# Designed miniproteins, single chains, continued (3): the designs that were tried, part 32

Each design is a single chain, and the fold is of that chain. pLDDT is the mean over its residues in the fold that is shown.

## One batch from the design tools (miniprotein)

Design m9086
Fold by ESMFold2-Fast:
Structure m9086 (fold): chain A 81 residues (1-81)
Amino acid sequence: SPLERSRSVAKAVGAVLLAAISTDDKEFIEAADEAVRHALETGDRAFAIAVLDTILESAKKNGLSEEVINYVEEQRAKLEA
């Protein structure tokens, strides 16, 4: 499916981004904001949601703050509305 392909690409991109931003909550927020901006500018909500899913999974796995987790979940929910 298109979503499965977008998720595969997003996981690769997300892994590169998370290697750069793994040390700071603010960098995770910035990456989430960039995904939302991409969706708003291009209409590619599926790709943006896949990126946010990848960010959220890594934030939870790496024990990032509840503020980061909640923010990413809120951004994701807005794109599914």
Scores: mean pLDDT 71

Design m9087
Fold by ESMFold2-Fast:
Structure m9087 (fold): chain A 79 residues (1-79)
Amino acid sequence: LKKLIEQLAEAVAKLAAEDEEKKQWLIDQLTQGARRARELGDDKAAEAFDKARQAVEAGDAEKAAKYLTEGMLRVAAAE
């Protein structure tokens, strides 16, 4: 599961870096993910999604993939 989530996060971050429409889509998804994580009381997952969003906005695909992976793994563990 962890390796699959890492690969998915890297692929999504790379697509967002190369495509402006995908970049905006990912920003919207990360914003919603952070909000939902806060509603569920997972402040660390919310922080990870916020940092991923900031990295996407800055064009930093490597940081975006890292923080997206952290957020997704936390959500997956919480189920």
Scores: mean pLDDT 79

Design m9088
Fold by ESMFold2-Fast:
Structure m9088 (fold): chain A 89 residues (1-89)
Amino acid sequence: MDEQLEAIKKMLIEKGYSEEAAELLAEAVRLAHLAAQGDISALPALAETLRRLAEEFEKEGREELAEYYREAAREVEALTPALQAEAAA
């Protein structure tokens, strides 16, 4: 995954994203991949990473991207208790 994460970061920086936003987005992709493989403990970290990404885009004046990632973080937070309850059943 290191080479994939580096490729994602490079692509985002080439598209004009900040290094911080690129790092956060690559981390979100990594955490989403873990959650998709059944690691439910990755979901709280994913939600936090998406919130930080939204804050970074807001600082950059990218309001549409900031709102998109704020919504994504809320969706992950909403799904986390339901998936944890399903796993505990």
Scores: mean pLDDT 77

Design m9089
Fold by ESMFold2-Fast:
Structure m9089 (fold): chain A 76 residues (1-76)
Amino acid sequence: SHPILADPNIIKIDTRPEDEFKEFAVIPGAKNVPEEKLDEFLSTLPKGSKIALTGEPSLFEEAKKKFPDKEFYLVG
């Protein structure tokens, strides 16, 4: 597991399809935010938010480019 998951202020997001998240979610406290809703959800978070993202590496790279005011960590 990634060390960042131990941070009590980390926002854990799982971008997998809802069915996969419901049956195979392994990260405690992760919120399911499917790819199509990710940008909208991230835009509601304050500057400096720390986000642990589960999903495709391409989504992680796009999130970092679109939200340079936030910290992103790719996990799982």
Scores: mean pLDDT 78

Design m9090
Fold by ESMFold2-Fast:
Structure m9090 (fold): chain A 58 residues (1-58)
Amino acid sequence: GDEETAERIAEGAREGALAAGADEEGAKQSYEMARKGALKGPDEGTRAGVRGILEAGG
């Protein structure tokens, strides 16, 4: 996907991680995983972001 779409998906993952109780490091990891995934495609970014939120929101 394009970088603007990747950024939006990554920001959503970061905010979702924080809402789930993640610390700043967990939120950053969710952001980076979602962004890297989204550069392969928006669906992949969403999956990576959800996985990051689940890992961070323990």
Scores: mean pLDDT 73

Design m9091
Fold by ESMFold2-Fast:
Structure m9091 (fold): chain A 73 residues (1-73)
Amino acid sequence: LARGARLLRELLRLAEEGAPLEELEELWERHREELLEFHRAVREKLAEEGIPSAQSEEEARALLEAYIEEALA
């Protein structure tokens, strides 16, 4: 979880800084298992809290950032 959270945070940072899509895809493919594990854990938490989907992209980003921080704590 913590590894996947760190990797997703890094992907978000690179995307925000304007990294090319190819670089983002390479990082995703290199760490696919850790990223998918974290994604699965986030989906399970959202289901437990009664929030199966975000209403907007901004809400989705905020939720992901909150779960990243929780996983790294």
Scores: mean pLDDT 67

Design m9092
Fold by ESMFold2-Fast:
Structure m9092 (fold): chain A 110 residues (1-110)
Amino acid sequence: MSEVQKEALALAEELSADPEAAFMRELPDVEKEPHLLDVIEELISLSEIIERIKNGEITTFEEFKELFEKMVESVLKYYPEDSRVRRGAERVKEKYMPKIEELLEKEKKS
């Protein structure tokens, strides 16, 4: 793996260990949440992002940022405003987006 892939993987694994991101680790069970059945193909889990980094499908911090944003925005779009899941997604975005932006700035200077 490149240094970019190693750093992206380390941040993704840090995010995966965060209790606030627990609901994002895997795709929702559509049998328990049937309202997501029509949009499940648009959703991405943190486990899928980690797998794509390991497989070399994500090689830049920009690609990592795009998938992170897709994951968070899907939760904000498809879950109710007063849900614990949505509040968790908002906190994850606030905490981890600055870290991703810092990695992007390091890449520009290297």
Scores: mean pLDDT 77

Design m9093
Fold by ESMFold2-Fast:
Formats: sequence, C-alpha cells, structure tokens
Structure m9093 (fold): chain A 58 residues (1-58)
Amino acid sequence: MSPRVQELVQQMLGKSREERIQLLIQWTNRQLEEGVPNEEISRMIQEASDRLAQIEAE
C-alpha cells in the first residue's frame, strides 16, 4: 500500500463507524489541499476500504 493509504487504514482501524467517517472526511480534505487529484483520492479510499473490510471480516 502507498504511505497515504497506510496512514488512512492505521487511523481508521479500531475506530467506530462514525469516527471513521470523520477521519475519512479530514483525510480527504488534506489530500485535496495537497493537490492530489480526485481520481487518485477515490482509488486510495477504495484501497483502504478493501483493506479494512479484509481485516474486519476476521
């Protein structure tokens, strides 16, 4: 995983659904401020979501 995706997964892991939504919003805004394109942000969010789903299925 990219460092940005790893950061998102680490921050969201062990958090409630509501906390994860807030973290995702804050993380996304930070990526936008750093000039990351929407397409890349969407791909990173999908990768992080897939990884979290894999971890939480166990």
Scores: mean pLDDT 80

Design m9094
Fold by ESMFold2-Fast:
Structure m9094 (fold): chain A 67 residues (1-67)
Amino acid sequence: STLRSFVERQIAKLRVEVSRVKDPSSFLQQLEEAEALLDSDPAKALSILVDIDVQLGLEDIKRVTLG
């Protein structure tokens, strides 16, 4: 399925980004949840990945601002 393949690729991409943050535990847990939902509810998996992407963007902004 197109959605499943897309979500799977986004999980792989976000794993690389998550490996670069301090204290990745929350993001790793979210990625595990998304991966578990990949076959049963890929739309919900995608929503989790979108949330991670937004949070990683906000972390980058906070890191630049606060040092």
Scores: mean pLDDT 74

Design m9095
Fold by ESMFold2-Fast:
Structure m9095 (fold): chain A 97 residues (1-97)
Amino acid sequence: SPEEALAAAKAFAKEYKEELEKIVEEVEKKLKAGEKPSEEEFRQYLLAKLALAISETDDVEKAKKIHELALEALKYYEETGDAEAAVKKLEEGLKEL
């Protein structure tokens, strides 16, 4: 069920919180320095960011929207190569939730 999937995702994010936060910090550090992350690093970043954002909600519909925003950011990055714009699009979408 969607509720069970959300509970599993939250448990994962709680167990690996330090590792997920480290992935986010390392990629955001590169972006702030004007460095381009690799495609693999950026995908790991989006997955970590998604997991952490989903962990903060008990609302299945909000979790769904967070997942959709992460997929849109990944698609934008794959089409443009612009990691900073992809991150900005994700952050702006998350603020509207």
Scores: mean pLDDT 83

Design m9096
Fold by ESMFold2-Fast:
Order: sequence, then structure tokens, then C-alpha cells
Structure m9096 (fold): chain A 56 residues (1-56)
Amino acid sequence: SDALKAAQAAIEAEEARNQRIVALMTEQDESAGKRMAAKLQEELARRKAEVARELA
């Protein structure tokens, strides 16, 4: 469905944005980058699970 494709595209865009944020933070502070990576990965995993339940 179009809704599923839109949700997958949104998750993919969020994943790419998160990777850029982590890379920029890691350049300035590796520890801060690591903490942000863990936080964003956990949040993204929750969103992926939500989409799978709603649109599967």
C-alpha cells in the first residue's frame, strides 16, 4: 500500500538523518556520539516496530 511505502521512506530518511547527526557529534566528542547513536538507534527501533504493527 502507499501508506506502507510512505512509512518505510520516512523511516529510511530518519535513519539517514540520524547517521549524519551521529557522525557530526562523533567528530567533536566520540563519547557523545556513542551515546547519541545508542539513543537514536533505540528510538528508530521503536518506530520500526510501530510501523510493522500498524501497516503489516
Scores: mean pLDDT 82

Design m9097
Fold by ESMFold2-Fast:
Structure m9097 (fold): chain A 93 residues (1-93)
Amino acid sequence: MDIVEKVIERVKELAAASTNPEAKALLDLTAEEIEKAKEESENPVETTIRIVRGTAHVLLLLAKQSSGEAKQQLEATAQQLLEIAREAEREAE
């Protein structure tokens, strides 16, 4: 199974399920960035994991600036991205 393609599909699924417009926009951008890395990177799996972790950290920073439901949604999405990154890293090893 192509690890990068699997990550792209999971990120797109998270974007489609997101009710937070900032999270949705970041996830859509993240999927585009991974697609570009797949074509241009010498190490696409490592680059993909790094991109996903980067987006998760941005979402956690946005969550700290948010409150209530928006904070909970951003934190939940970030945790799902971190899990996607952990699974990809395990498959790459």
Scores: mean pLDDT 84

Design m9098
Fold by ESMFold2-Fast:
Structure m9098 (fold): chain A 58 residues (1-58)
Amino acid sequence: SKQAELLAKKAGVSLDVAELIIKMAREGKGEQAATLLAMLSGISLEEAKRIIEEVLKQ
């Protein structure tokens, strides 16, 4: 999906990981999705939440 491609580019994760994160966020597991992104990208939880929200709004 375009959202997963954008997430992969912004966070520096693989497309497979980005697809998983988008799926988790859409299933209401937004906190788990943000935690996973933060761990894999080495960014803060707050930054991970912001990136996911921006991508989902597009």
Scores: mean pLDDT 84

Design m9099
Fold by ESMFold2-Fast:
Structure m9099 (fold): chain A 97 residues (1-97)
Amino acid sequence: SEIKKILEQLKTTKDLKKQKELLQELLDELLSIMDPAEAIAETLIYAAKILDEEFIEDLKKQLDEELQKIMDELLENKDYEKAKKKIIELLEKKNKE
C-alpha cells in the first residue's frame, strides 16, 4: 500500500520540508479512495499520531482557527476517534455554506 509506505517515511523523517511533502502525498492518496472531509481528517489524525510536536505546531499554523482548536484538544486528550468525528462534522458544515 502506498499509504503504508508514506506513513513509514513520516515516522523516520526529521526534516519539516519532507514532512510537508509526505503529508501532501498522504492526503492525495486518501483523496483517491475516500470523501474529502474524511481524507483531511485521516491526514490530520496520522500527523498527530506520528509527528514530533514541532512538526505538528508547524502544521497547525496552516489550518483555520476551528481546526487548530480540534487539534489542540486531540494533542491533550489523545482521543483520535472523537477528533476525527469533529473534523469531519466541521468540514461537512463548511461545504454546505
Scores: mean pLDDT 80

Design m9100
Fold by ESMFold2-Fast:
Structure m9100 (fold): chain A 83 residues (1-83)
Amino acid sequence: MSERTRQIIEAETLLVHGSMYYALGLKLAEQGKLEEAIEALEKAREYFRRAAELARDVDPELAREAEEQVRRVEEEIEKLKAE
């Protein structure tokens, strides 16, 4: 496996983990578990940030997708904290 291919697979794996924590955060928020929801969303944000950084020079489209996910998670965190 090439270094570039390995980095893309790692970035995709980080996106999957980020999406999992994002879904968990939304479910917890629906249940009124705001502190747990924020913790899960902060985990999602960290995974998406790492994915964006890793993909930046090897897959610009994947990097843009990850950056969009970071913005989405940050907006949700701010929304929950404003309550």
Scores: mean pLDDT 87

Design m9101
Fold by ESMFold2-Fast:
Parts: C-alpha cells; structure tokens; sequence
Structure m9101 (fold): chain A 70 residues (1-70)
C-alpha cells in the first residue's frame, strides 16, 4: 500500500541520515522531504508516516547511542 511504500523509502533515507549523525526527528523530516510534495490525500498519510518514523528513528538513535555505531 501507499503507506508501506512511503514508509519503506522514508525509513531507508532516515536510517542513512541517522547513521550520518542527524537526530531521529531531523532525519525523519528530511526523509519525508525527499519523497516530494504531498497531495491533499498524502498530507494525512505523511502525518501517520512521520509519527511512525519518529518512533522508529528514536529507537534506532537510542540503539546507536547504547551500542556504539550499531
């Protein structure tokens, strides 16, 4: 589905940015930016993706801080 497709692309970009030293929130925001301008329909989907990405990114950032370069 669209949520899964966007989530997968954004998640890949977000993880790459976090590995480069960005915070989870910054990485999630930039990842969503790279997906392009949202349509009216995509605005709601992007909000849901952003919330999920922040949660996943925060956990990933915490894992990197706890485990080193993870």
Amino acid sequence: GELEEKGLKAGKIMRELIAQGLSADEAAQKALEVLGPPSKEQQQINREIADKLREIGDAFEAALKAGGKG
Scores: mean pLDDT 72

Design m9102
Fold by ESMFold2-Fast:
Structure m9102 (fold): chain A 67 residues (1-67)
Amino acid sequence: MKIEITDERKLDMAIVLNRKKKEKKLSLEEIQDLVAELIENPEKAKEFAKKYATEEDIKEAKKVIES
């Protein structure tokens, strides 16, 4: 399935996922649910990134996207 996701959206989603993984040990099912939610609500990921993202979070997320 080809989903048109910009690099900015990928970065925002990666920031949310990385932070949630650090806060709580997520199961594969929980990760899938979170990814689905972020795809359905891109503004939610964007708001989270703007409000909570540190320079370190952005740097880590960029590494994930580059892979």
Scores: mean pLDDT 69

Design m9103
Fold by ESMFold2-Fast:
Parts: structure tokens; sequence; C-alpha cells
Structure m9103 (fold): chain A 89 residues (1-89)
């Protein structure tokens, strides 16, 4: 279904953003392990961030602006990841 495809796309987007931050910001092994645990455990915060990104993407598609939805979903996930990385410092 479209909902399942959007959910999978958002999850893959989150993983790509995390991989990019790990690579570009030089995260320690301990920081990488903590981020991996956050993704794996799918805590309430992770679920909320993913849901907000899904909602943004769905809204963009429904309004005929899928590019805007993708940009908003990406920004939500990037902002969430940046907050998690700042907590690791």
Amino acid sequence: SLKEEIEKQVEEMLRLILDTHIRTRGLSEEQREKLRRLLKERTEEVRKAIKQAIDALEKGIKEGNPNVGVAEASQILQDWVDRQIDRLK
C-alpha cells in the first residue's frame, strides 16, 4: 500500500541520514553504538520523529507537491538526528 511504501521510504531516509552523520561528523564507536540502539529499540521519540516525517510526506503527496513533502520529511529527520548527536557530546 502507499502507506507502507511511505513508511519504508522514511525509515530508509532516516538510516541514510544517520550513516551520513556518522561518516561526516566523525562519531566515536560509543556514539555510533548509541545511535544504533536508538534506531533498533524504536523508542517513543524515534516513533514520533518517523510519524511526523511520514505525515509531512503524505501531506505533500496529497497536496500535489511531493518534492515539498520529501524536503519537509528530510528536514524533520535531520533536525531529530542533530538533536540526538548533540546529546552524545
Scores: mean pLDDT 78

Design m9104
Fold by ESMFold2-Fast:
Structure m9104 (fold): chain A 73 residues (1-73)
Amino acid sequence: MSEQERVDNAIKVIENSPSSTERAVAAWGIREAALAGHDVSRAVPALEKAAKEDPSELTRKEARKALEAIKKQ
C-alpha cells in the first residue's frame, strides 16, 4: 500500500470509525508520516475537526500533535 493510500485510509478512520482508539491511532499514524517527511497536508481538515470536536480527549490530543508536526514543515 502506498503512503498516500495509508494517509487516505487514516483520514477515513478519523472521520468514520466509531472506535476512539482507532481514530487516535489513525491521527498518530498521520503524525508519524509527517515527521518522516511525507506530505500529509490533505489530512489537515479531518485533523482540525477531530482536534476540535472529537468526543475522545485522547483522539483530540493525537490530532493536535499531528497538526503541530505538519505546521513545522
Scores: mean pLDDT 83

Design m9105
Fold by ESMFold2-Fast:
Structure m9105 (fold): chain A 93 residues (1-93)
Amino acid sequence: SLEEVVELVKEALEAFRNGDIDKALTLLNKAYEKAQELLREKKSPEVREILSLVGGMIAVVEAYKSGRITKEQALAELEELYKRIVEIVEKSK
């Protein structure tokens, strides 16, 4: 469900804030897999957009791990992507 995707993304953001980067990536990959399953069950523009946003969050965490961006930059981008996911889910209810 979309609610499960939101919960996984929220837990990933909390893990990242706490410095558990590997846990954050694991949770984001689970959210990505759940969004892919939802997209296969129903071709939804909203689910496709959420899948893209979760993919963006994974890319941000990987950029931080590789030293391309700072923790502050990563957190700001992750929070913005999370807000967009929440807005899409709320509008789809």
Scores: mean pLDDT 86

Design m9106
Fold by ESMFold2-Fast:
Structure m9106 (fold): chain A 59 residues (1-59)
Amino acid sequence: GAEEAAKEAEEVAREARARGHHGAYATGMFGAQEALKTGDAEAARKGKEAALRLIEQGE
């Protein structure tokens, strides 16, 4: 559900922050928050995917 997807996005975001990836952190957290606000799990999944791509780019 949306809460579980948000938790996964937040987990990726927090790991990104620990490694200095500020863009990935912001993107992952935004997706997680939108999923919790709207109930749309896709928002968190998209945020998580975008955060993972930003980590690969060093962002």
Scores: mean pLDDT 86

Design m9107
Fold by ESMFold2-Fast:
Structure m9107 (fold): chain A 89 residues (1-89)
Amino acid sequence: MDESRARLDALIDRLREELSRATDPEAQRRLQQAIDALRDLRAMTPAQLQERSTANRGGVPVSVDTAIASLTTGGAILAIGAITDVEIS
């Protein structure tokens, strides 16, 4: 959905901002890995996102929005606080 894609786009932009500020090669690598993971999520269809999230929850169905939020949070952990400072709701 457009809202979920807008959130992913904003997160990718934030991580690219952090990458431009990072001078440490290990930090740069982790930020790039997070960006790549989020680009993959952005390329997925809602059905694929829901299936991936359901598999991660041992077969428990979740909404597409919950799936995107959960997968996005995983990417944020790799960025070490880039987007965990403030909740966007």
Scores: mean pLDDT 57

Design m9108
Fold by ESMFold2-Fast:
Structure m9108 (fold): chain A 70 residues (1-70)
Amino acid sequence: SVEVEVLRHDVPDPEATLARLEELLARADSLSDAEIAAQLKEITGRDFPPEYARERAERMRADLRRVLAL
């Protein structure tokens, strides 16, 4: 998928990125959508719309788990 391709090319360390995404999502209920989007930008270097930030983080986590299993 496009998300898998972006993660493989835009993240320097997929395993470290997965760990950061899991920590972010563990705290997501305590964060606003804008805060989640800001943390995703710190983790990935990419901007995401706040309204989709949690969904993007969850998909990226799932895609990284799939990529790292290969």
Scores: mean pLDDT 75

Design m9109
Fold by ESMFold2-Fast:
Structure m9109 (fold): chain A 73 residues (1-73)
Amino acid sequence: SAKEAAEKAKEIGRESAERSKTVEGGIGGALRGIGEAIHRGIELGIKLSDSEELSKGAEEGAKAGLEAMDRAA
């Protein structure tokens, strides 16, 4: 479902943000993690179905990715 895709995107965003927190985890690393999480959220949303839930899933995924990166910053 769209919510499940958003939750998966959130998990991917968390992992990307955590990798950005390595010893090189400066602003550049965080920004790259943000981009990847947003990209993955959108991709997952697009892959669901052509419905209102698709748009909602993509938006939730992008937000989850941004939140994961906000925590990484």
Scores: mean pLDDT 60

Design m9110
Fold by ESMFold2-Fast:
Structure m9110 (fold): chain A 65 residues (1-65)
Amino acid sequence: SVAREVGALIEAIGIAYEHGLKGIRIENGKLVVYRNPENPEGDAKGVEEIRKLAAEVGMEVEAVD
């Protein structure tokens, strides 16, 4: 559902901002997370929270460097 994907994107953007990740996009129904290797603690927590969010809404996650 486009509405579910848009809702997930908005929440994922908030998580990314809070944890210092570089960005989020949607590609082919998948959440693509741009990691921040300069902040490994925030990166790990942000990616984990986004993976939990994605699992709740039935989306796949790809984390990229």
Scores: mean pLDDT 82

Design m9111
Fold by ESMFold2-Fast:
Order: sequence, then C-alpha cells, then structure tokens
Structure m9111 (fold): chain A 88 residues (1-88)
Amino acid sequence: LKPLDELTDEERAAVFEAVRRIINKIFEKMKEKGKVLTPEEIVDIIRETAAELLASGRYTPEQVARAVELAVKAISAITGIEVPLPEL
C-alpha cells in the first residue's frame, strides 16, 4: 500500500469523501439521540458505515480502511472522546 501522499488526486479524494461520510453519520446519530455518544456507539457507527461503503462498490477495501483510521483520529480530536480503531 502506498502512503496517502503517494496516492493519485482521485484516490485521495475518494479516501477523504469516505472520511466525510463516516464523520457525518456520527454527528447525525448524536443529533438524533440528543446526547454525546459513547466510544462503543461511535465504533459501531464506523463499522456499519464502513460496511455500507464497501457494499456500494465505489471504494476499495484499502480506501475504506484508510478512511476509518483518519475518521477515528478526526472524531477523537474534535469530540475529545478516545475512540479505539475498530477491527474490520
């Protein structure tokens, strides 16, 4: 696997679009519940969204795995919640 900086602009855009979809699902669920989610709930949403992205056929498994890693880091930084990296 090439590092993110060695990806094409199209491959990089796909990874960032996947990250955005994962993050949006987490915030949508927070809004629906009217409270901050637990780390376990966040991991479950990430797993479900990753499965949907893979099932769509628009992303490779490698792109989804990279997007999950980046989404975990971003959510942890934004919310202050320590989110473990889910096993896919």
Scores: mean pLDDT 78

Design m9112
Fold by ESMFold2-Fast:
Structure m9112 (fold): chain A 116 residues (1-116)
Amino acid sequence: NSSEIEQLLIDAIVLEAQKNGKVLTEEELKKPKEAADIVKEKFKLTDEVQFLAHSGLPELFKKRPELKGVNKEILIAALMLVVKGKASPELQDFLAGKLPINEFKNWLEREKQLLL
């Protein structure tokens, strides 16, 4: 379900922001057309990082076809964190097709419990 996967990616991006000492809310990421720009601003990322994230979309969809139904801005936000080296290994491995979705869900559940 694309909406369930989108929520997992939103949760992961919020988690990565918290781990990097950045204030970012789920509500900010749910704004249509703005999620990537919000993440870019919060992490002080460059236009080059955003361009590299966009360039990564075809490979992402080859490794994770289920992500084709996810909001593009959420995908770009997550990929920018990977490009800049600000993503946890679990987020990197999930987007690289190396971590199964159930293991990604379990990782997020554990991390949320630790950061409550």
Scores: mean pLDDT 85

Design m9113
Fold by ESMFold2-Fast:
Parts: C-alpha cells; structure tokens; sequence
Structure m9113 (fold): chain A 79 residues (1-79)
C-alpha cells in the first residue's frame, strides 16, 4: 500500500539510509502515476521530487516533514 511505502521512506530517511529512501520515493512516484488522476499524480510527484532534493541536500528534517504532509494528503484522498 502507498501509506506503508511512505512510512518506510520516512524510516529510511530517519535512519540516514539515503539510497533506500530515494528508491522507496521512486516506487511511490510510480504508484501515484498508475493509481491517481493526472492532476493529483502531478501534485504528488512534485512533492516527492522535492523530498528527493531535500535528501540530496542533507535536509533530512525537511524531507521527513514533506513526506508526512504527503501522507496526510494521500490519507485524505483515499477515505
């Protein structure tokens, strides 16, 4: 499930496992492209791409907050 993937990505960021975090975010990106409407998928992909840039820049706290907001948005949409 996408929520489980987001939780795994947050844990990878918390653990400093950059490669695993980026791999999980790419997997989430593929999921949103397949399962959401194009406008929602583009919004989520932009947020995911931003989280990847934060990770690359060493802003792990910013990446975690970005992913928590993404999780809330996904939860609200799936209800």
Amino acid sequence: EILSLIDQAIEAVKNGDRDKAIELLKKIREYVEKHFDPATAEAFKRQLDYAIELIKNGDYDGAIETLKELKKSVEALLK
Scores: mean pLDDT 86

Design m9114
Fold by ESMFold2-Fast:
Structure m9114 (fold): chain A 64 residues (1-64)
Amino acid sequence: MEELLKEAKKLAEEVKKKLEEKPDTKLRNALSLFQTSIDLLEKHKDVEEAKEYLERGKKLFEES
């Protein structure tokens, strides 16, 4: 759980930095997915759902 939270926070920060350089709908959607994953881990402790949102966000981030 803690490792997933750290990864999600790191990816959210990387996406924010890239959005400042290039406004992109896929990057914006990836950020939203990473933020949802963080909320699921911190507020709901739902590791399975958080992992799915994290993987979906990663795919969008890679495709950007």
Scores: mean pLDDT 80

Design m9115
Fold by ESMFold2-Fast:
Structure m9115 (fold): chain A 68 residues (1-68)
Amino acid sequence: MAEAIARLALREVQEALAQGAERVEIRGLSPEEAELTARLLREELPDDWEVRVERQPDGTSVVTVTRR
């Protein structure tokens, strides 16, 4: 399940970046889903993109992709 969410997130990020987005946020992830998503994004995106993970007070995590 986490792998499917990570792949969907990668597709959404790639589409947003192709349309000129400089920042993309993926919210509502579990810590495990966020870790897998961030790893996949770091492996698949060009080096000029920064991927960050931030824990939210409700126990979910947010993955943010921003141009360096």
Scores: mean pLDDT 80

Design m9116
Fold by ESMFold2-Fast:
Formats: sequence, structure tokens, C-alpha cells
Structure m9116 (fold): chain A 77 residues (1-77)
Amino acid sequence: MAEEYRKKLEGKSVEELKAFADRLYEADPNANETKKRALEAIVKDDPSGKALAEYAAALVENGRLTKEQVDAIIEEV
């Protein structure tokens, strides 16, 4: 899961990674201000998108988002 998302995020700009993080936050029913700040930090600290891909995979593994939802969000950014 994380490796699949990392591959899809390869070559994306920091702005596209921020857009992906924002869309993940909007889709997560358990999202709050603390998680929003954590996502902003993940993108800022790792512009490769690897940490963001791992975060997205964790959302799917924990049942907060479906794989189809994450795949659709990646396609949109």
C-alpha cells in the first residue's frame, strides 16, 4: 500500500503533495486540528512524499478511508 502510493506521488510538486494532504484531511471523519498540523509537517519535512504515502496507507489499514477513496484523491492531484 505505502509503496503503491509513494510511486503515484513521485514527481509531484510540494503544492500537489499539500493538496493531497488537504484532501486526505477532508475525507477523514476523525480529522481534527492536531492531525491537520501533523499532515502539514509531514509534507514540509518530507517533500519526496514517502511519509505522506505511509500516512495514506495507515488511513486505509485503520479503516478510516477506503483504498478507492485514496486512489481517487491521488488521481485528482
Scores: mean pLDDT 79

Design m9117
Fold by ESMFold2-Fast:
Structure m9117 (fold): chain A 73 residues (1-73)
Amino acid sequence: MLSPEQQEEISRLVTEAIRAYQAGDFDRADALVQRAADIYGRGLGLSPDQTRALADDLRQRVRDTVEAQRRGA
């Protein structure tokens, strides 16, 4: 199970990734998503392949969030 400290760090990184994506800093957004996925992977005992899939899912969620905001949803 993720510790409260790990959950807070992941939440912070995802929030920063959304802001970076909104600002058009896609490289920074990707780096922040990768850090969040790495913390999740270590905390949950995920395999490297599972951690990679999680990073891909988090990137898509960040994109979807920003696109929804741009549409005024």
Scores: mean pLDDT 82

Design m9118
Fold by ESMFold2-Fast:
Structure m9118 (fold): chain A 80 residues (1-80)
Amino acid sequence: MAEEKVITDPETGEEVLEVKDPNTVKGALKFLGYPETGVDDEQLRAAARLVAALSGRELLDVRQTKPGDSSSVVLTLKKK
């Protein structure tokens, strides 16, 4: 289950996609052989790139709204 919305970056004025999909991120971490908790930034970025590739879009950014919580991961994708 994914939450996807178009947002406007206030600094650039460009439209980007903000995606919240904790289940797909957890699945990507497991697929890559990484832990579901205590994941480092490189492991999180690898999982985020896999999720972006599955959606056919470019990954612009990945962040956690709560540090150390994989369910709080937010992806910013290029709209194309």
Scores: mean pLDDT 70

Design m9119
Fold by ESMFold2-Fast:
Structure m9119 (fold): chain A 89 residues (1-89)
Amino acid sequence: PKVTVEVEPVELVNGEYKVTVTLTASAEQEVVVLVKDVATGKVLGVERVTLNAEKKELTFTGVGEEVEVSVYDASGNLIDKKTAKGVPP
């Protein structure tokens, strides 16, 4: 089953960097969402999500200004990879 991944630009909210990831699935499945800092390659966040033929929005806070979001299926196969940056002030 295919999952569509959308990543919004990184926002600075209350002194903390935030990124929003939207997942759209046509069938029930488990995915793993991994957020990495682009500059260092450090893992900033990871979340396991069960999707039920739905659109689901995930928010990660305390992330970096530029992040790479990778989405994997339950078997560890890469579904999609997106990069997001903060908007300059």
Scores: mean pLDDT 80

Design m9120
Fold by ESMFold2-Fast:
Structure m9120 (fold): chain A 73 residues (1-73)
Amino acid sequence: MREKVLQELVKAAKAILDGDLETARKHTIEALRLAGMPEEEAERVADEVIESAKKGDYVKATQILADAVRRAL
Protein backbone atom coordinates (compact mmCIF):
# COMPACT_ATOMS: atom_id res chain seq x y z
CA MET A 1 0.00 0.00 0.00
CA ARG A 2 2.55 2.65 1.07
CA GLU A 3 4.91 1.65 -1.77
CA LYS A 4 2.14 2.33 -4.33
CA VAL A 5 1.43 5.73 -2.72
CA LEU A 6 5.15 6.58 -3.05
CA GLN A 7 5.22 5.40 -6.70
CA GLU A 8 2.23 7.62 -7.59
CA LEU A 9 3.77 10.58 -5.71
CA VAL A 10 7.02 10.16 -7.68
CA LYS A 11 5.04 10.10 -10.96
CA ALA A 12 3.15 13.25 -9.88
CA ALA A 13 6.40 15.05 -8.97
CA LYS A 14 8.01 14.10 -12.31
CA ALA A 15 4.94 15.35 -14.22
CA ILE A 16 5.05 18.68 -12.31
CA LEU A 17 8.75 19.11 -13.22
CA ASP A 18 7.93 18.30 -16.87
CA GLY A 19 5.12 20.90 -16.85
CA ASP A 20 2.48 18.21 -17.47
CA LEU A 21 -0.05 19.42 -14.92
CA GLU A 22 -2.89 17.15 -16.17
CA THR A 23 -0.75 14.02 -15.62
CA ALA A 24 0.46 15.44 -12.28
CA ARG A 25 -3.17 15.94 -11.17
CA LYS A 26 -4.12 12.36 -12.11
CA HIS A 27 -1.20 10.80 -10.19
CA THR A 28 -1.79 13.11 -7.18
CA ILE A 29 -5.45 11.98 -7.00
CA GLU A 30 -4.42 8.30 -7.27
CA ALA A 31 -1.76 8.69 -4.53
CA LEU A 32 -4.27 10.31 -2.15
CA ARG A 33 -6.96 7.69 -2.91
CA LEU A 34 -4.43 4.88 -2.26
CA ALA A 35 -3.58 6.61 1.04
CA GLY A 36 -7.29 6.32 2.00
CA MET A 37 -8.70 9.71 1.00
CA PRO A 38 -12.19 9.85 -0.60
CA GLU A 39 -12.17 10.70 -4.33
CA GLU A 40 -13.96 14.07 -3.96
CA GLU A 41 -11.49 15.23 -1.26
CA ALA A 42 -8.51 13.88 -3.26
CA GLU A 43 -9.65 15.93 -6.30
CA ARG A 44 -9.94 19.11 -4.19
CA VAL A 45 -6.45 18.61 -2.71
CA ALA A 46 -5.00 17.82 -6.16
CA ASP A 47 -6.51 21.04 -7.55
CA GLU A 48 -4.85 23.03 -4.71
CA VAL A 49 -1.47 21.35 -5.40
CA ILE A 50 -1.73 22.07 -9.15
CA GLU A 51 -2.78 25.70 -8.55
CA SER A 52 0.30 26.24 -6.34
CA ALA A 53 2.53 24.57 -8.97
CA LYS A 54 1.04 26.84 -11.70
CA LYS A 55 2.12 29.85 -9.61
CA GLY A 56 5.65 28.38 -9.32
CA ASP A 57 5.20 27.82 -5.56
CA TYR A 58 6.56 24.27 -5.43
CA VAL A 59 7.24 24.53 -1.68
CA LYS A 60 3.54 25.22 -1.01
CA ALA A 61 2.48 22.50 -3.48
CA THR A 62 4.73 19.97 -1.69
CA GLN A 63 3.47 21.07 1.76
CA ILE A 64 -0.21 20.70 0.75
CA LEU A 65 0.47 17.22 -0.66
CA ALA A 66 2.54 16.08 2.35
CA ASP A 67 -0.12 17.27 4.83
CA ALA A 68 -2.90 15.54 2.84
CA VAL A 69 -1.02 12.20 2.67
CA ARG A 70 -0.27 12.42 6.43
CA ARG A 71 -3.97 13.04 7.23
CA ALA A 72 -5.14 10.20 4.91
CA LEU A 73 -2.73 7.60 6.35
Scores: mean pLDDT 80

Design m9121
Fold by ESMFold2-Fast:
Structure m9121 (fold): chain A 69 residues (1-69)
Amino acid sequence: ALDEAVAAFAAATTRGGMSPRSGQVAGEALRITTSQQQIASMAEQLARAYPDVAEEIRRAAAAIAAALA
């Protein structure tokens, strides 16, 4: 579900070093974005910033994109 994908994204970014609130805000930003390209770009920027959790960030963002399609 979309809520689960957003929660997974927030959890991944938090493990990478982002605060829980910042992770939630980033996840909600992806949720309200209807552009697949923007979701991918945001995910790639965060994956670059948090390389230890990059694959988790990409998977969660892909799940958000799929749930919004």
Scores: mean pLDDT 77

